# Ledger of designs, part 51: designed miniproteins, single chains, continued (4)

Each design is a single chain, and the fold is of that chain. pLDDT is the mean over its residues in the fold that is shown.

## One batch from the design tools (miniprotein)

Design m13748
Fold by ESMFold2-Fast:
Structure m13748 (fold): chain A 95 residues (1-95)
Amino acid sequence: SHNLQLLGMVDDMIDSATYLINTDDLSDEERREGLETLARQADVLYKSSTNPEAKKLLQEIRELLLQGLTQSPEQQREILRESVELLEKVRSIIS
C-alpha cells in the first residue's frame, strides 16, 4: 500500500540518521552528504504524503537538516537526534 511504502522510506531515514549519529569516524564531507541526502529524502516524502500533519513535520525535518550543514559535528548530531524524534512522529501518524 502507499502507507507501507511511506513507512519503509521513513524507517530507512531513521536508520540512516542513526548511523550518522553513532559513527565516530565519518569525515566532515560524509556527514554533510548524509545530511543533504536526508533533507532530499524528507522533501520526497513531503511531496508523496497526503497527511497535513506528516507534511508539516517533514518540512520541519528538512529545514532542521539543512540548518545542520553549517554546524559543528556535535551540533549536527543533536540535529540528527531531533530529526529522528520528528521522523518517529511521522511514522506514528502514517502507520
Scores: mean pLDDT 89

Design m13749
Fold by ESMFold2-Fast:
Structure m13749 (fold): chain A 96 residues (1-96)
Amino acid sequence: MLEEIEAEARRKAEELREKAREAGASEEEVERLYIEKYIQAVLAKLYEAGLLDEEMVEELVKKLEEELKKKGLLTEEDLKLLEEVKKELLRYLREQ
């Protein structure tokens, strides 16, 4: 299940990346859009599947951070985005 969700998220991120390239976006902008969409898609799919809880949000965000760092793609902007997404999802789960 999680592996399938990650694969689907990568597919959606790749699709957005291709569209951005066709629209004339820079390679830097394209890579940022990929990272943002991948993070968003994984979290959204977990929520849709009923697998998302507070511990899962925290562990998934940390896992994505480590994966991006391992690939040499992690920036301060990515760290800020990950924290913002984590806070928003935790707020949503607690307020439901």
Scores: mean pLDDT 74

Design m13750
Fold by ESMFold2-Fast:
Structure m13750 (fold): chain A 79 residues (1-79)
Amino acid sequence: LTPREWRVLRAAARATVRGWSLAAAAREAGVSVATLRRILARVRERLRRLAETDPEAFAALVAEIAAMEEEIRAQLEAE
């Protein structure tokens, strides 16, 4: 994933934990809602292709995303 894709994923994860809209996630990431949706679709397509071509890299990337989401949840819930 690119740094911009990670930024969007982190913003989306924060919005999800807080119960915020995609519009709020897009504002936090500094992109439009359309751009946020396109980046999320691109990440999904990259994960699908990795699952088919490189299962080890897929597992590693999924683990990184899960760790990032857990870190964000812990940070937001810790106040």
Scores: mean pLDDT 78

Design m13751
Fold by ESMFold2-Fast:
Structure m13751 (fold): chain A 77 residues (1-77)
Amino acid sequence: MELEELAKRGDPRAVLRALSALTSPDPETQVRAVRALGEIGAPEALPALRYMAEHSPDPEVQEAAREAIEKVEEKLK
């Protein structure tokens, strides 16, 4: 998927695309977006990821957001 490919390459555009995708009503799209942010390891995404982990109505999105937060924090060590 394009977003995941951009994230794996560390492309800055992937951060903006992933943040935009978090506003999608589709849980699968939101899961892909949070996973992409985790792979990038962008600390600027942490507030959005924490929001999704705490307030998302979908358990899969909440779980993916928690995993993405761990990946971002690990890259900051």
Scores: mean pLDDT 75

Design m13752
Fold by ESMFold2-Fast:
Structure m13752 (fold): chain A 69 residues (1-69)
Amino acid sequence: LDEGLEKFKKLSDEEAAEVVRKATGLTGERARVAAEIVKKAKSGEEAIRRLVEELGLSREEAEAILKEA
């Protein structure tokens, strides 16, 4: 998860939103918000927790974003 987080942080904003779309099906503003949450997280566990709490994603969906990166 932390390896996926590091890889995700190196993506452009457009690439990050595309990863979110491929992993979860989220588009538009929600995909951008999810990408921002992941990029600002200090750990994979924090990214997952924030995605679940702030966007209502399942834990599986949140983990899929980090694995897709």
Scores: mean pLDDT 81

Design m13753
Fold by ESMFold2-Fast:
Formats: C-alpha cells, structure tokens, sequence
Structure m13753 (fold): chain A 75 residues (1-75)
C-alpha cells in the first residue's frame, strides 16, 4: 500500500547503514509507484552521496526511464 513506502523512504536517511540498505532492498522489491516522487526528491535534495545513490538505484528498479531523466537533469 502507499502508506508502506513512507517509512521505508524515511529509513534511507537513517544514520545506520544496515537500516538504509534494508530499506532500499525492500523498496526495490515492492516496486510501488508511490515511492517514485519521494525518491526523486531524495536524489535532488540529499547532501549525502550514499542516500542519493540508494535513491537512484531504487528508482531505477521501479522506473528506469524516470531514473535516467532525473540523473540527466542533475548532471
């Protein structure tokens, strides 16, 4: 459900690397389109390179075309 992605997206910002990786894996497996816009926001706004990379990897699993478009915009 859409409400299930919000805690996982928030967990990508966790200071614990294990929590970040678990959240990224769960989001990639769920492939819920409700995650698309929050992941785009993380790619644009996060100052942490790992968070941006995880958001891009998860977005690529859900919507490869959107991921490519956002990466081109940020280049």
Amino acid sequence: SHSDVAPLVAALLSPDPATRLAAASALAQMRDPAAIEPLVALMRESTDPLTRRLAAEVLGAIDPARAAAVLAELA
Scores: mean pLDDT 82

Design m13754
Fold by ESMFold2-Fast:
Structure m13754 (fold): chain A 86 residues (1-86)
Amino acid sequence: EMDKLIDEIKDLSKQAIEALKQGDIEKAQELLDKAGELISKANELIKKEPLDEEQMKRYLEADIEYGLALIMLGIEKIIKEREEKK
């Protein structure tokens, strides 16, 4: 179900952001890897059955949350690397 995939992508991305707030970079990476797999699956389904307007808006919102979480993950990794190096 497309709606279920959209909801799961958004939920995983939000969970990743919470993990990053707690400093759990490994958990955030795992959650975002799972979200990326769901995005790939959603894209394959979209090729066969195009989204309606409301589904497209929800998918775009989920994709934005995922993108923000990826940026935050990248920043946290840089901060941790700099904390370990003078």
Scores: mean pLDDT 82

Design m13755
Fold by ESMFold2-Fast:
Structure m13755 (fold): chain A 88 residues (1-88)
Amino acid sequence: MTREALEEASELIEELRKAALEAIKKLQENVSGLIMLRAMGRIIGILGDAELAIAEAAAAGDRERAEEVRERAIKEIKEITEEAIKEA
């Protein structure tokens, strides 16, 4: 893994973590109890899977795949957050 690939992976993971934290904050402001806990659990799972996939793509030199994983994970986190708010 090159130093540049490591730095790019770190930036993508930081953006993903920031999106997850914003989603969790929005859930805390709009939903409570079991709905919030289920949505948070799903977001944490997506975050973990996406971080691993970004790291693996970066290690392989596949920047495009790393960016695609980040984009899809952020979209899915946003969709889960909006669905939880609608359920509340």
Scores: mean pLDDT 83

Design m13756
Fold by ESMFold2-Fast:
Structure m13756 (fold): chain A 58 residues (1-58)
Amino acid sequence: MSAAEMARAAAETGSGMPAEDIPAEEREKVAEGAAQVAAGFGHDYEESLRAAREAVGA
């Protein structure tokens, strides 16, 4: 599980990979939200981490 835990932690970095595969309209909306979180990484990465953690945890 150590390797799996490490992989999970890496995914929790907020890398919004193309794992969504949603219709263009929905994808654009989700991408906007993900971009907002990523944008916060440059400023308050703590906020972006919290948001990503909540999204993954939820």
Scores: mean pLDDT 57

Design m13757
Fold by ESMFold2-Fast:
Structure m13757 (fold): chain A 68 residues (1-68)
Amino acid sequence: SLSPEQQARLAALAVAMARWEIRTARSLEELERSIAAIKEMLRAELGDSPVARAAIAEIDALLAEARA
């Protein structure tokens, strides 16, 4: 299992990857696929943890802001 420090680092990296995908995806379909993969990775590694939920919520907020 991952330590709390490793979990926080993975969550921060996932959010950073989502920010990068929002800026660089060539289509909405590509963006949705990439974001789904990032969320799946978070769920696989962190499960239904508070850290995973917070990271997913931040990613969803970034997507909402980008679509506004």
Scores: mean pLDDT 87

Design m13758
Fold by ESMFold2-Fast:
Structure m13758 (fold): chain A 81 residues (1-81)
Amino acid sequence: MVKFTVDEKKREFILEVDGKRYTFSSFGELLQKLRELGLLVYDPEKKTYTLELNGETKVFPSMEEASEYVLKWIEENGEFV
């Protein structure tokens, strides 16, 4: 399960995946971690980006659209501290 927390006082993003916590000072660093964890994957044959969050799979034609979706998902499902 994936959880997001935004620490507004420290201006940090916190990502929790399968009991492991990762802290980032920028949204770009968080996106890079999603790619490293295999949660955001590029398919060169289909030329698409696939995002997996909490058992749901979403497919996007560009990294920009995938990034916008992640940001919106954090705003709607993340905890703000």
Scores: mean pLDDT 80

Design m13759
Fold by ESMFold2-Fast:
Structure m13759 (fold): chain A 133 residues (1-133)
Amino acid sequence: SELEQQRRAQQAQLGAEGDALLAENQERLAKFKEQLEENKKKMEELIKQLGALDKKAAEEVKKMADDMISIANSGLEGAEGLLAEAQASTDPLRRYGLAQAAAIVLDHTQELMDEKNKEIEEFAEEKIKKAKS
């Protein structure tokens, strides 16, 4: 029937879109892991700089950084699991849905990390200014 042909065409399109989303979000996951490692290095340098000026501020930044890293690792683990399930699935609709869910997790994790990084940077900048005055 024409309805069956339309359904098959729609499933094929969703399959192709799912494969593209899977590849895109696997690349996003890898890039996010690299971004997190660079961010860890920046936090270590910031904590070291603050430790010489204000030991209490350095301890607070360390707590804020540890919270941010915990959030990032949770989001990355969730996205990695969804992408692994998508990769293992032979169902085009399931692959698409899982890849899309991984994209949402990565987007939300990025937003939370951006907010936490801004809080840390603003806190550290104020403490550095105060210590140099």
Scores: mean pLDDT 88

Design m13760
Fold by ESMFold2-Fast:
Structure m13760 (fold): chain A 87 residues (1-87)
Amino acid sequence: SSKELYERLAKAYEEKKWEEFAKLFKEIFKKLLEQIKANPEKKEEALKKLIEELKELLEYAKKNNQEEVAKAVEEQIKEVEKELAEL
């Protein structure tokens, strides 16, 4: 369930397990992207908003030296950019 994934993500963050956090982040994000792709009427708007939020998160991760999180966010930005290019 999404609640269990978010609880695991929060625990990984609290315990500073950045590799586990990055892995869980990618899993949650993949599910979110699939949900966005399933609603074509709002797809473009949702993807554009998502990329802006990811870019802000990337800047935050870099400032806090969370390299594994930054790398995971960069990979997800590329996935969103790919989906936007296919519109």
Scores: mean pLDDT 80

Design m13761
Fold by ESMFold2-Fast:
Structure m13761 (fold): chain A 98 residues (1-98)
Amino acid sequence: SRELVKKALEAIFSYLLEKHNGAIGGLTDKELKEIMEKVGITDEKAIERFKTFLDNLIRKLHIYSVEELKNLSVEDLQKLPGVGREMAELILEVVNSL
């Protein structure tokens, strides 16, 4: 669901801003699981996909903070495995609303 993914992204980025000063690498596996369960995502494969996405922001795009993420284009985000145009647009919509 697009709305469920949007809620997950909003919850993750808001948590990073509040608890980790926006640092993407600060989020633990336990914290991610607890955030996902609160938004209604209990599927372990879905949680692992979000973890891989966050890891790839650092590893593939050298993005270390939520603030840096705001400066990316749709085309930059599409360089990430599993991120198509619609997902890239949703990520930017969410992060720029924070």
Scores: mean pLDDT 88

Design m13762
Fold by ESMFold2-Fast:
Structure m13762 (fold): chain A 77 residues (1-77)
Amino acid sequence: DESVELAKKQAEEALQRGKELAEKDIERGRRMARALKEAGEFNSKNSEIINKAADELEKYVEETERRAEEEKRRAER
């Protein structure tokens, strides 16, 4: 189905954009991950594809936040 292929492409683009946003601004990355989760809830047919991308982005945001906190902690010492 063309709709499934389009959903996969959009999910990949959103994931990549979300990663770029998280690197510049963790809060924006986190907001993007939340938006993807909500999109998955509204699109039941493609929810698996969208939720997988959302989970991957959320994990990336958590790792980026952890590294940023470590950097900040190091700078305060």
Scores: mean pLDDT 78

Design m13763
Fold by ESMFold2-Fast:
Structure m13763 (fold): chain A 75 residues (1-75)
Amino acid sequence: MTFSVRLEGNNLVVVVTGATKEDLVEMKKFLLELGFPSFNATLVGDTLYVNATGATEEDAERVREFLASLGYTEA
């Protein structure tokens, strides 16, 4: 159960393996709380994919901390 968080320019790209439907819901809530009104988050099997535009390095770090708090380890 691992995650990767990466900034490609201003695009936040997140991949989480071993994710649940609960993790998808919590991720969507967290992204809205960070002020991302426009993002894509989808669960394919047990892999969660997230893309959000206009992200900063601070946003990426907050997402890492959030995923670590759920028990995931950065790959």
Scores: mean pLDDT 83

Design m13764
Fold by ESMFold2-Fast:
Structure m13764 (fold): chain A 83 residues (1-83)
Amino acid sequence: DYPRDLRERSVRVLEETLERARQAAEQGDLEGAARVLEEGARATRDVPVASAGLREAARLARQGDLEGALRAVEFTREAVLRG
């Protein structure tokens, strides 16, 4: 329940979410990618920067910007790691 434990947990969720979203993106599955990203946002709700970044990635996926969505997850992961 320390902030560090929450950050480490959110980084793991971000890495898992990026991999799952990438697989959906390779298939052109916009709704599947958005769903995975929204699940990640719910799993990271205790780390607002991670949750907000994943919600933005889901928005991009729904707009058909799968490359932008994956990039947003990567940038969100870096932001969480850098503090």
Scores: mean pLDDT 83

Design m13765
Fold by ESMFold2-Fast:
Structure m13765 (fold): chain A 94 residues (1-94)
Amino acid sequence: SEEERARRAGRILGRAAPTRPEFDRAVRGALDRALSIPAKNEEQARSKELLRVLREAYEEALANPGPPASDEELEEAARVLEELLEPIVKEHHA
């Protein structure tokens, strides 16, 4: 499901964050900005719902350190985050 995909991405990104403070700041900044923007349509509303799921999994992974994610898992997780951000940021950067 989309929720499971978002949760997995958040967990993977959160596992990478403890050793990468600039990465953590970038992810948190992107999430904070996207979630602060009011949804103008259903696509943006759905993306925000999934970004909240991703953020919760990210925070849980940061609080509960586990094995580091592989580069492939991290790349996939980053793609999921970017896909969820696109409908929200597209109108503000184009």
Scores: mean pLDDT 82

Design m13766
Fold by ESMFold2-Fast:
Structure m13766 (fold): chain A 79 residues (1-79)
Amino acid sequence: ISEKARELGELIRRAGVTAEDIAERSGMSRTTAAADLDALEAGIPLSPETLRRIAEALREIDPEAARKAEELAELIEKE
């Protein structure tokens, strides 16, 4: 799970998606979006709900990263 969180964070970074982009599209504050992206890059898994909000924000920017966020949410729910 930690490796998958890092992989997702790296995919988001490579796509050029910023905390501002996530905040604007998901309804999160910029501070929350920045903390969530930093957590993913550090290998800290977010809650499934937070991951799905990030996936929704990514859907139109990078569908592959959005799919990876949904997959990570499912893995966390499954254990």
Scores: mean pLDDT 77

Design m13767
Fold by ESMFold2-Fast:
Structure m13767 (fold): chain A 108 residues (1-108)
Amino acid sequence: SKERLALTLMGGIIAMLRAGESVPEAIANGIGIGLRRAEKAGAPKEALELMRQAKEEALQGNIKKALELLKQAADIAGKSGNQRARDVAEATVKAIELFLEHLELIKK
């Protein structure tokens, strides 16, 4: 399920943060895992390129731009008929959103 994949990816992001990575590095690592899963699912080249750009934006701390690029990748994968690749990109978005919500709850 997409929800289960999102929780798995969020767990990977949290594990990187616990290992001493910065928040941008942890998120970029999570996107990298999503990218590898999308490649194995046969995602179109355009969707994979957007996911690579999202990882680069995340490393620079541009998290909102990274999420925008991942949502575009999901749309392209879905339109190509590859529902598995779409689900991977959407799960990557959800994992980052859930992780950021978790950080907000800790800071307040």
Scores: mean pLDDT 87

Design m13768
Fold by ESMFold2-Fast:
Structure m13768 (fold): chain A 77 residues (1-77)
Amino acid sequence: MKETEEELDARVRIALLEIQLTVAKLSKNKEDQIKALERIIEDARRLLAEMPDSLAETRAQVEEGIKEAEELLKKLK
């Protein structure tokens, strides 16, 4: 089974967003953490808009990440 270029691109972007979210959670500076979370949410929403509906499980993973980042951002503000 050969993964499509679209599936591979989505997986790479998701992995990068997960790394960014982890780094944001470990930040000791509240202002830096807020800025990082806002960028992650923006990037994740853009990815979600670009993803085909056929990647339903992958889309759900991105939506879950956005929800987690939004909840963290809400607690910091």
Scores: mean pLDDT 78

Design m13769
Fold by ESMFold2-Fast:
Structure m13769 (fold): chain A 75 residues (1-75)
Amino acid sequence: SNALLEQLKKDVENSLKELKEMGYDEAIERAKKAIEDGIKNNNLQQGLFDALVELGVAILKHAVDKVIEERKSLE
């Protein structure tokens, strides 16, 4: 239903705000570009997938960087 899609949109917007507050600004901008490119190419599904990959890669990189930092602090 449209109500379910509107709720999903709000949940996504809230998650993006949290990622921005955590310092994922570059990943959010790349995700936004991927969605925009998907719309322009009439392939929104691909744009959403590409956006998810950008956000996932940024989160993984942050997790790896944190592990490296913690290991350096133990040396």
Scores: mean pLDDT 74

Design m13770
Fold by ESMFold2-Fast:
Structure m13770 (fold): chain A 78 residues (1-78)
Amino acid sequence: MEEEKQKLIDEAVKLARELAEEMQRLGYPVDPEKVEAAVRNKAEELAKQPGGLEKLQRMVDSLRAQVERFRAEVAAAA
């Protein structure tokens, strides 16, 4: 259980980095390190809560959807 939570925290941080990269491609003034830190802090907080595994999975799914949305915007802008 704790190992699965850690994997989801790491995946969320990875997706946060990818999100920040796509946002920078579109000219948004984002700080990737700050975005990663904010997502890690939130993910660690969710992991401590009842149903934390399910909450972490939803965070990962949401971040993945956001990455795909910004990638589509980058493609449309080309």
Scores: mean pLDDT 82

Design m13771
Fold by ESMFold2-Fast:
Structure m13771 (fold): chain A 89 residues (1-89)
Amino acid sequence: MEFSEEFLKSLGEIERFTVLALKEAYKRGKPITLEDLKELAERYGLNLTDEQIEAIFKALDKDGNGEITLEEVKEGMEFLERWLEAEKA
């Protein structure tokens, strides 16, 4: 699944960060931790506070296990793909 730079530029900072986090989790093929998300935000130079990153992590960590699982990432990516297809109509 490919996300174009054009698509990413159309998103707000929080939405862009969420898309990048999901993409990174898919690329790694393993669960993402809060620390991984903080490193991702720094890598892409996003204007997000630690508090905002923690809020995003809690929203994605549906199981409350301290990790965002590959299944949760898959659900998020499928949602974004359907949303992207709807925008083409």
Scores: mean pLDDT 67

Design m13772
Fold by ESMFold2-Fast:
Structure m13772 (fold): chain A 63 residues (1-63)
Amino acid sequence: SAEEILERLLAEHPEDRVGILNFIDLYLDGLISDEALELFVSQLPVTEEERKLLIDYLKEKKK
């Protein structure tokens, strides 16, 4: 699931935890565009399938 992917990412990259969570919070608050989210997620150390799941999950959660 997208939540499991996020939990794994944060556990494997604890140095990036604050930055990743802050970006997600700003996105969910409507301060960051969908295009900026897609660019951000494209830079994360996850597979293409996992990126799509994360993007779809966060877009749905923002609604």
Scores: mean pLDDT 84

Design m13773
Fold by ESMFold2-Fast:
Structure m13773 (fold): chain A 61 residues (1-61)
Amino acid sequence: SQLDQIQQRIADIQKQITDLLDQYFNASPDDQPSIRQQIDDKTREYGGLLRQERALRGEPP
């Protein structure tokens, strides 16, 4: 179902954000800005997926 697909994407993006945070704290100062940008992008995507999941469940945003 569409809900199952979104829930899987939420799980995947949570894992990606966790991995990026770990990379960020272990990265050189030269690499941190690009990793931070990736975290910001993934966090924005995560918020969008949560809103979509709530809408599919008939819950308010």
Scores: mean pLDDT 86

Design m13774
Fold by ESMFold2-Fast:
Structure m13774 (fold): chain A 68 residues (1-68)
Amino acid sequence: DLADMAAVAREASRLVREKGKEAAIQFLEEVSKDPRFAGFAGVMKRLIKERSEEEAAQALENAARDLA
């Protein structure tokens, strides 16, 4: 469900802003245990790792908007 993926991306963005990149990556690792989201969570983790904290948070919010 695109709405569920949007919610995951939005929560990851919130975690980057409030707790930093490692907290968001840990959240996405837990999400990836569900095979429905494993691929999406992998893409979101890569996006976080390749960017600064602010750029990662913004890119995740943009992804959430584009999915919903």
Scores: mean pLDDT 84

Design m13775
Fold by ESMFold2-Fast:
Structure m13775 (fold): chain A 100 residues (1-100)
Amino acid sequence: TVKAGETITLPAAGTYTFNVTSSTEDLSATVSGNTINVTLKGILPAGTEVKLIIDGKEVASGTTDENKNVTLTADLAAGTYTIYFEVNGYKTSEFKLNVK
C-alpha cells in the first residue's frame, strides 16, 4: 500500500485498470497484477464524475456506480508518471507510478 506523494513501481509497460473507491481514510493505492486499487478520501455518491489525470492530462473518465466505485483504464509506456483524480472538478492528493 502506498500513500499520497509515494511511488508505486510497475514491472512492465501495458494496459492498467484503476479501480477507484472511497473511504474516510487518506488516499491509498495498492497493485494486484494489472489492477491499481485506489481509495480516495471522502464520500463519493453514486453518479459522481471521476477523471484520471496523468502528468496533468486527462486520460480517462467515468461515473461512480451504486457501490460508489468506478473503473478507469490507461495504457502506460515505460516512464515515471504523476497520478491524481478530479472528482466533480476538485483535485485529489497525488501519487507516482514508475513503469519499467
Scores: mean pLDDT 81

Design m13776
Fold by ESMFold2-Fast:
Formats: C-alpha cells, structure tokens, sequence
Structure m13776 (fold): chain A 69 residues (1-69)
C-alpha cells in the first residue's frame, strides 16, 4: 500500500495531479445533492474507506478538498 501513497504524492507534484479527486467529489455531489463542503468531504472519505484505500490517500484527498475552499 505504500506504493499507492507514493504514486499519489508523486502525481501531486506534477501538473493537474488531483483531477481524479475532483472528479470523484463532483460525482458524489451529483448523486447526493450535498448542501455543504463538509458533507461532501465526509462522503468522499467514506467512499475511499469502503473501497479499501489506505489512510494516507484518504487524508491527502480530504486535505486537497479543504485547501480549495
């Protein structure tokens, strides 16, 4: 699992590396009609946890969304 986190961090240093996080967040927003950014972040976190993503990737994805307020 360290390899996946490492790949994510490497991609985060390149141009447009976070597009997959935004696409996933937009997909969740379209399906659940969230009223707040915090609800969207919680839904994304739950989705990633349910699909077996490592905690490092979950934390990184949440941070990316928080930084874009």
Amino acid sequence: MKGLAGTFLLKASEDVPYSWVFNMALWLAKNNDFESKEELIEALKKYLEEHGFPQEVIDGSVKLLEELE
Scores: mean pLDDT 61

Design m13777
Fold by ESMFold2-Fast:
Structure m13777 (fold): chain A 68 residues (1-68)
Amino acid sequence: AEEVTVRFTAKTSDSQASALFKAKKGETVTVHADFAGDDDVAILEAVSVDSPRSESTKPNADLTVKVE
């Protein structure tokens, strides 16, 4: 099967984190991500996140989100 490994590093502030976790189910959140890892990685600049779910794109460390 064909699949690509995408990894990015983003910074999140307490204010942004609170807003993210305060969202409700079925609410779409736009997250800004900058890739930093392999050289053979697809660009992941814009990602659509469906509310603050435990389903994280990467190991939950730091991420920047833009609530719309």
Scores: mean pLDDT 40

Design m13778
Fold by ESMFold2-Fast:
Structure m13778 (fold): chain A 89 residues (1-89)
Amino acid sequence: MEEEIERLLEEAARLAQRYRDGDRSVIPELLRLLEEALELLERFSEPPVAELLRRRLDALGRMLRGEMSAEAATAEVRAAVAEYEALRA
């Protein structure tokens, strides 16, 4: 699992950089990696952490599919982080 997680993180970082550079051909592969990351996080994270990460990955996935604007995705990520931090306070 550790080697698989490391490879997934490295692949995600490379694809995220290509997406930022305007390479939209990476969207299907990036979505696949987000689904894999979500499954791993749901299996190994405490519920509050898993929920935060799930909401962040869902917002990013919806933005990449064209179902959500970048502004709406950013707002959702900020809301998820704020809710998580409130639980830790």
Scores: mean pLDDT 71

Design m13779
Fold by ESMFold2-Fast:
Structure m13779 (fold): chain A 89 residues (1-89)
Amino acid sequence: MTEEERLLNRIGELVGHALAEARKASPEVLDEVLRIVGEFFRRYGEAKSVEEFKQAALEFLDRLIELAEKHGLPSIVERAREAKAEVEA
C-alpha cells in the first residue's frame, strides 16, 4: 500500500465517523462537515505530489478539529488528531 493510499483509507474512515456524529448532532453541523470534506477532495484532485496531498490533508484535519471543538464533538477531535499524527509521521 502506498503512503497516499494509507492516508486516504484513514481519512475515509474519519470522514465516515465524522458524518455519522454530525448527522446525530444537527443538519447545520452535517452541512459544515460536508463542506470541509468537499474542499479536501477538491484539493486532493488538484494535488501534483504526495507533499501537496499531505498539506491538503493537514489543513482538512485542522479545520475538522476546529469545527468539532466548536460544536462539542470530542470523538471527532480525538480521531482527527490521531489521523493528523499519522500524516505528520
Scores: mean pLDDT 85

Design m13780
Fold by ESMFold2-Fast:
Structure m13780 (fold): chain A 85 residues (1-85)
Amino acid sequence: SIESTFLYNGNKEVSTVKVLVKASEPTEISIFAKTPDGVVSPAKKFKVTKEETVIEVKFPKATVSQIRVVATSNPEAIESVSFAK
């Protein structure tokens, strides 16, 4: 299987993650957030079957040390990732 990954490393206060997805075929998107203390949020998984989709994930406001976005089966599925607090 082909996989694409977006990875952010830093220390930023985040409550919302937005992912713009362009999928030519059904693709699974998984979103992970990690705090400086090493606590990982449960993976949020989305099945995308449309050519262009915006996924918006909200979680309790926290300082994140890492955001990881993974797409399976389409190497170009992740077009952009943005954060808001």
Scores: mean pLDDT 72

Design m13781
Fold by ESMFold2-Fast:
Formats: structure tokens, sequence, C-alpha cells
Structure m13781 (fold): chain A 76 residues (1-76)
């Protein structure tokens, strides 16, 4: 389902963050996904890129991630 796909994409994004992927790299990955027409992946990765720029030594709250995702969906 679409919900399951988004959950899987989110888990991959979390894994990439743990591997040290930067906000800049998330933007690049989002652009690549968008070029393929994969808007779900693009939206998720761009949301993470935005969140990482504001992170000050703490994990990004799920609420912030959900808001970023919704805003990106409106743009798409």
Amino acid sequence: SNVEEQSEIGRRAVQLKREGVTAEEFVELAEEAERRGDLATASMYLGYAISLRYEQGEEVPEEVQERAQRLLEQIA
C-alpha cells in the first residue's frame, strides 16, 4: 500500500542519516528521485534535508517530519 511504501522510504531515510548522509546529500538524492518521477521518495528525502539543517544535537521529532512531508506533497 502507499502507507507501507512511505514507511519503508522513511526507514531508509533514517538509515541514511545514521550512515552520515548530510542535508546537502539528501537534497541531491531527492532531485534524483524527482527526475525518475518518484515523488514519494523525493518528498521524504527533501523533508529530511530541511530537518537536518535545523538539528542542534537532538533527533528530529516525528511531528516535524510529518509536517515537512505534508508541505512537500502540496508542492508536488
Scores: mean pLDDT 69

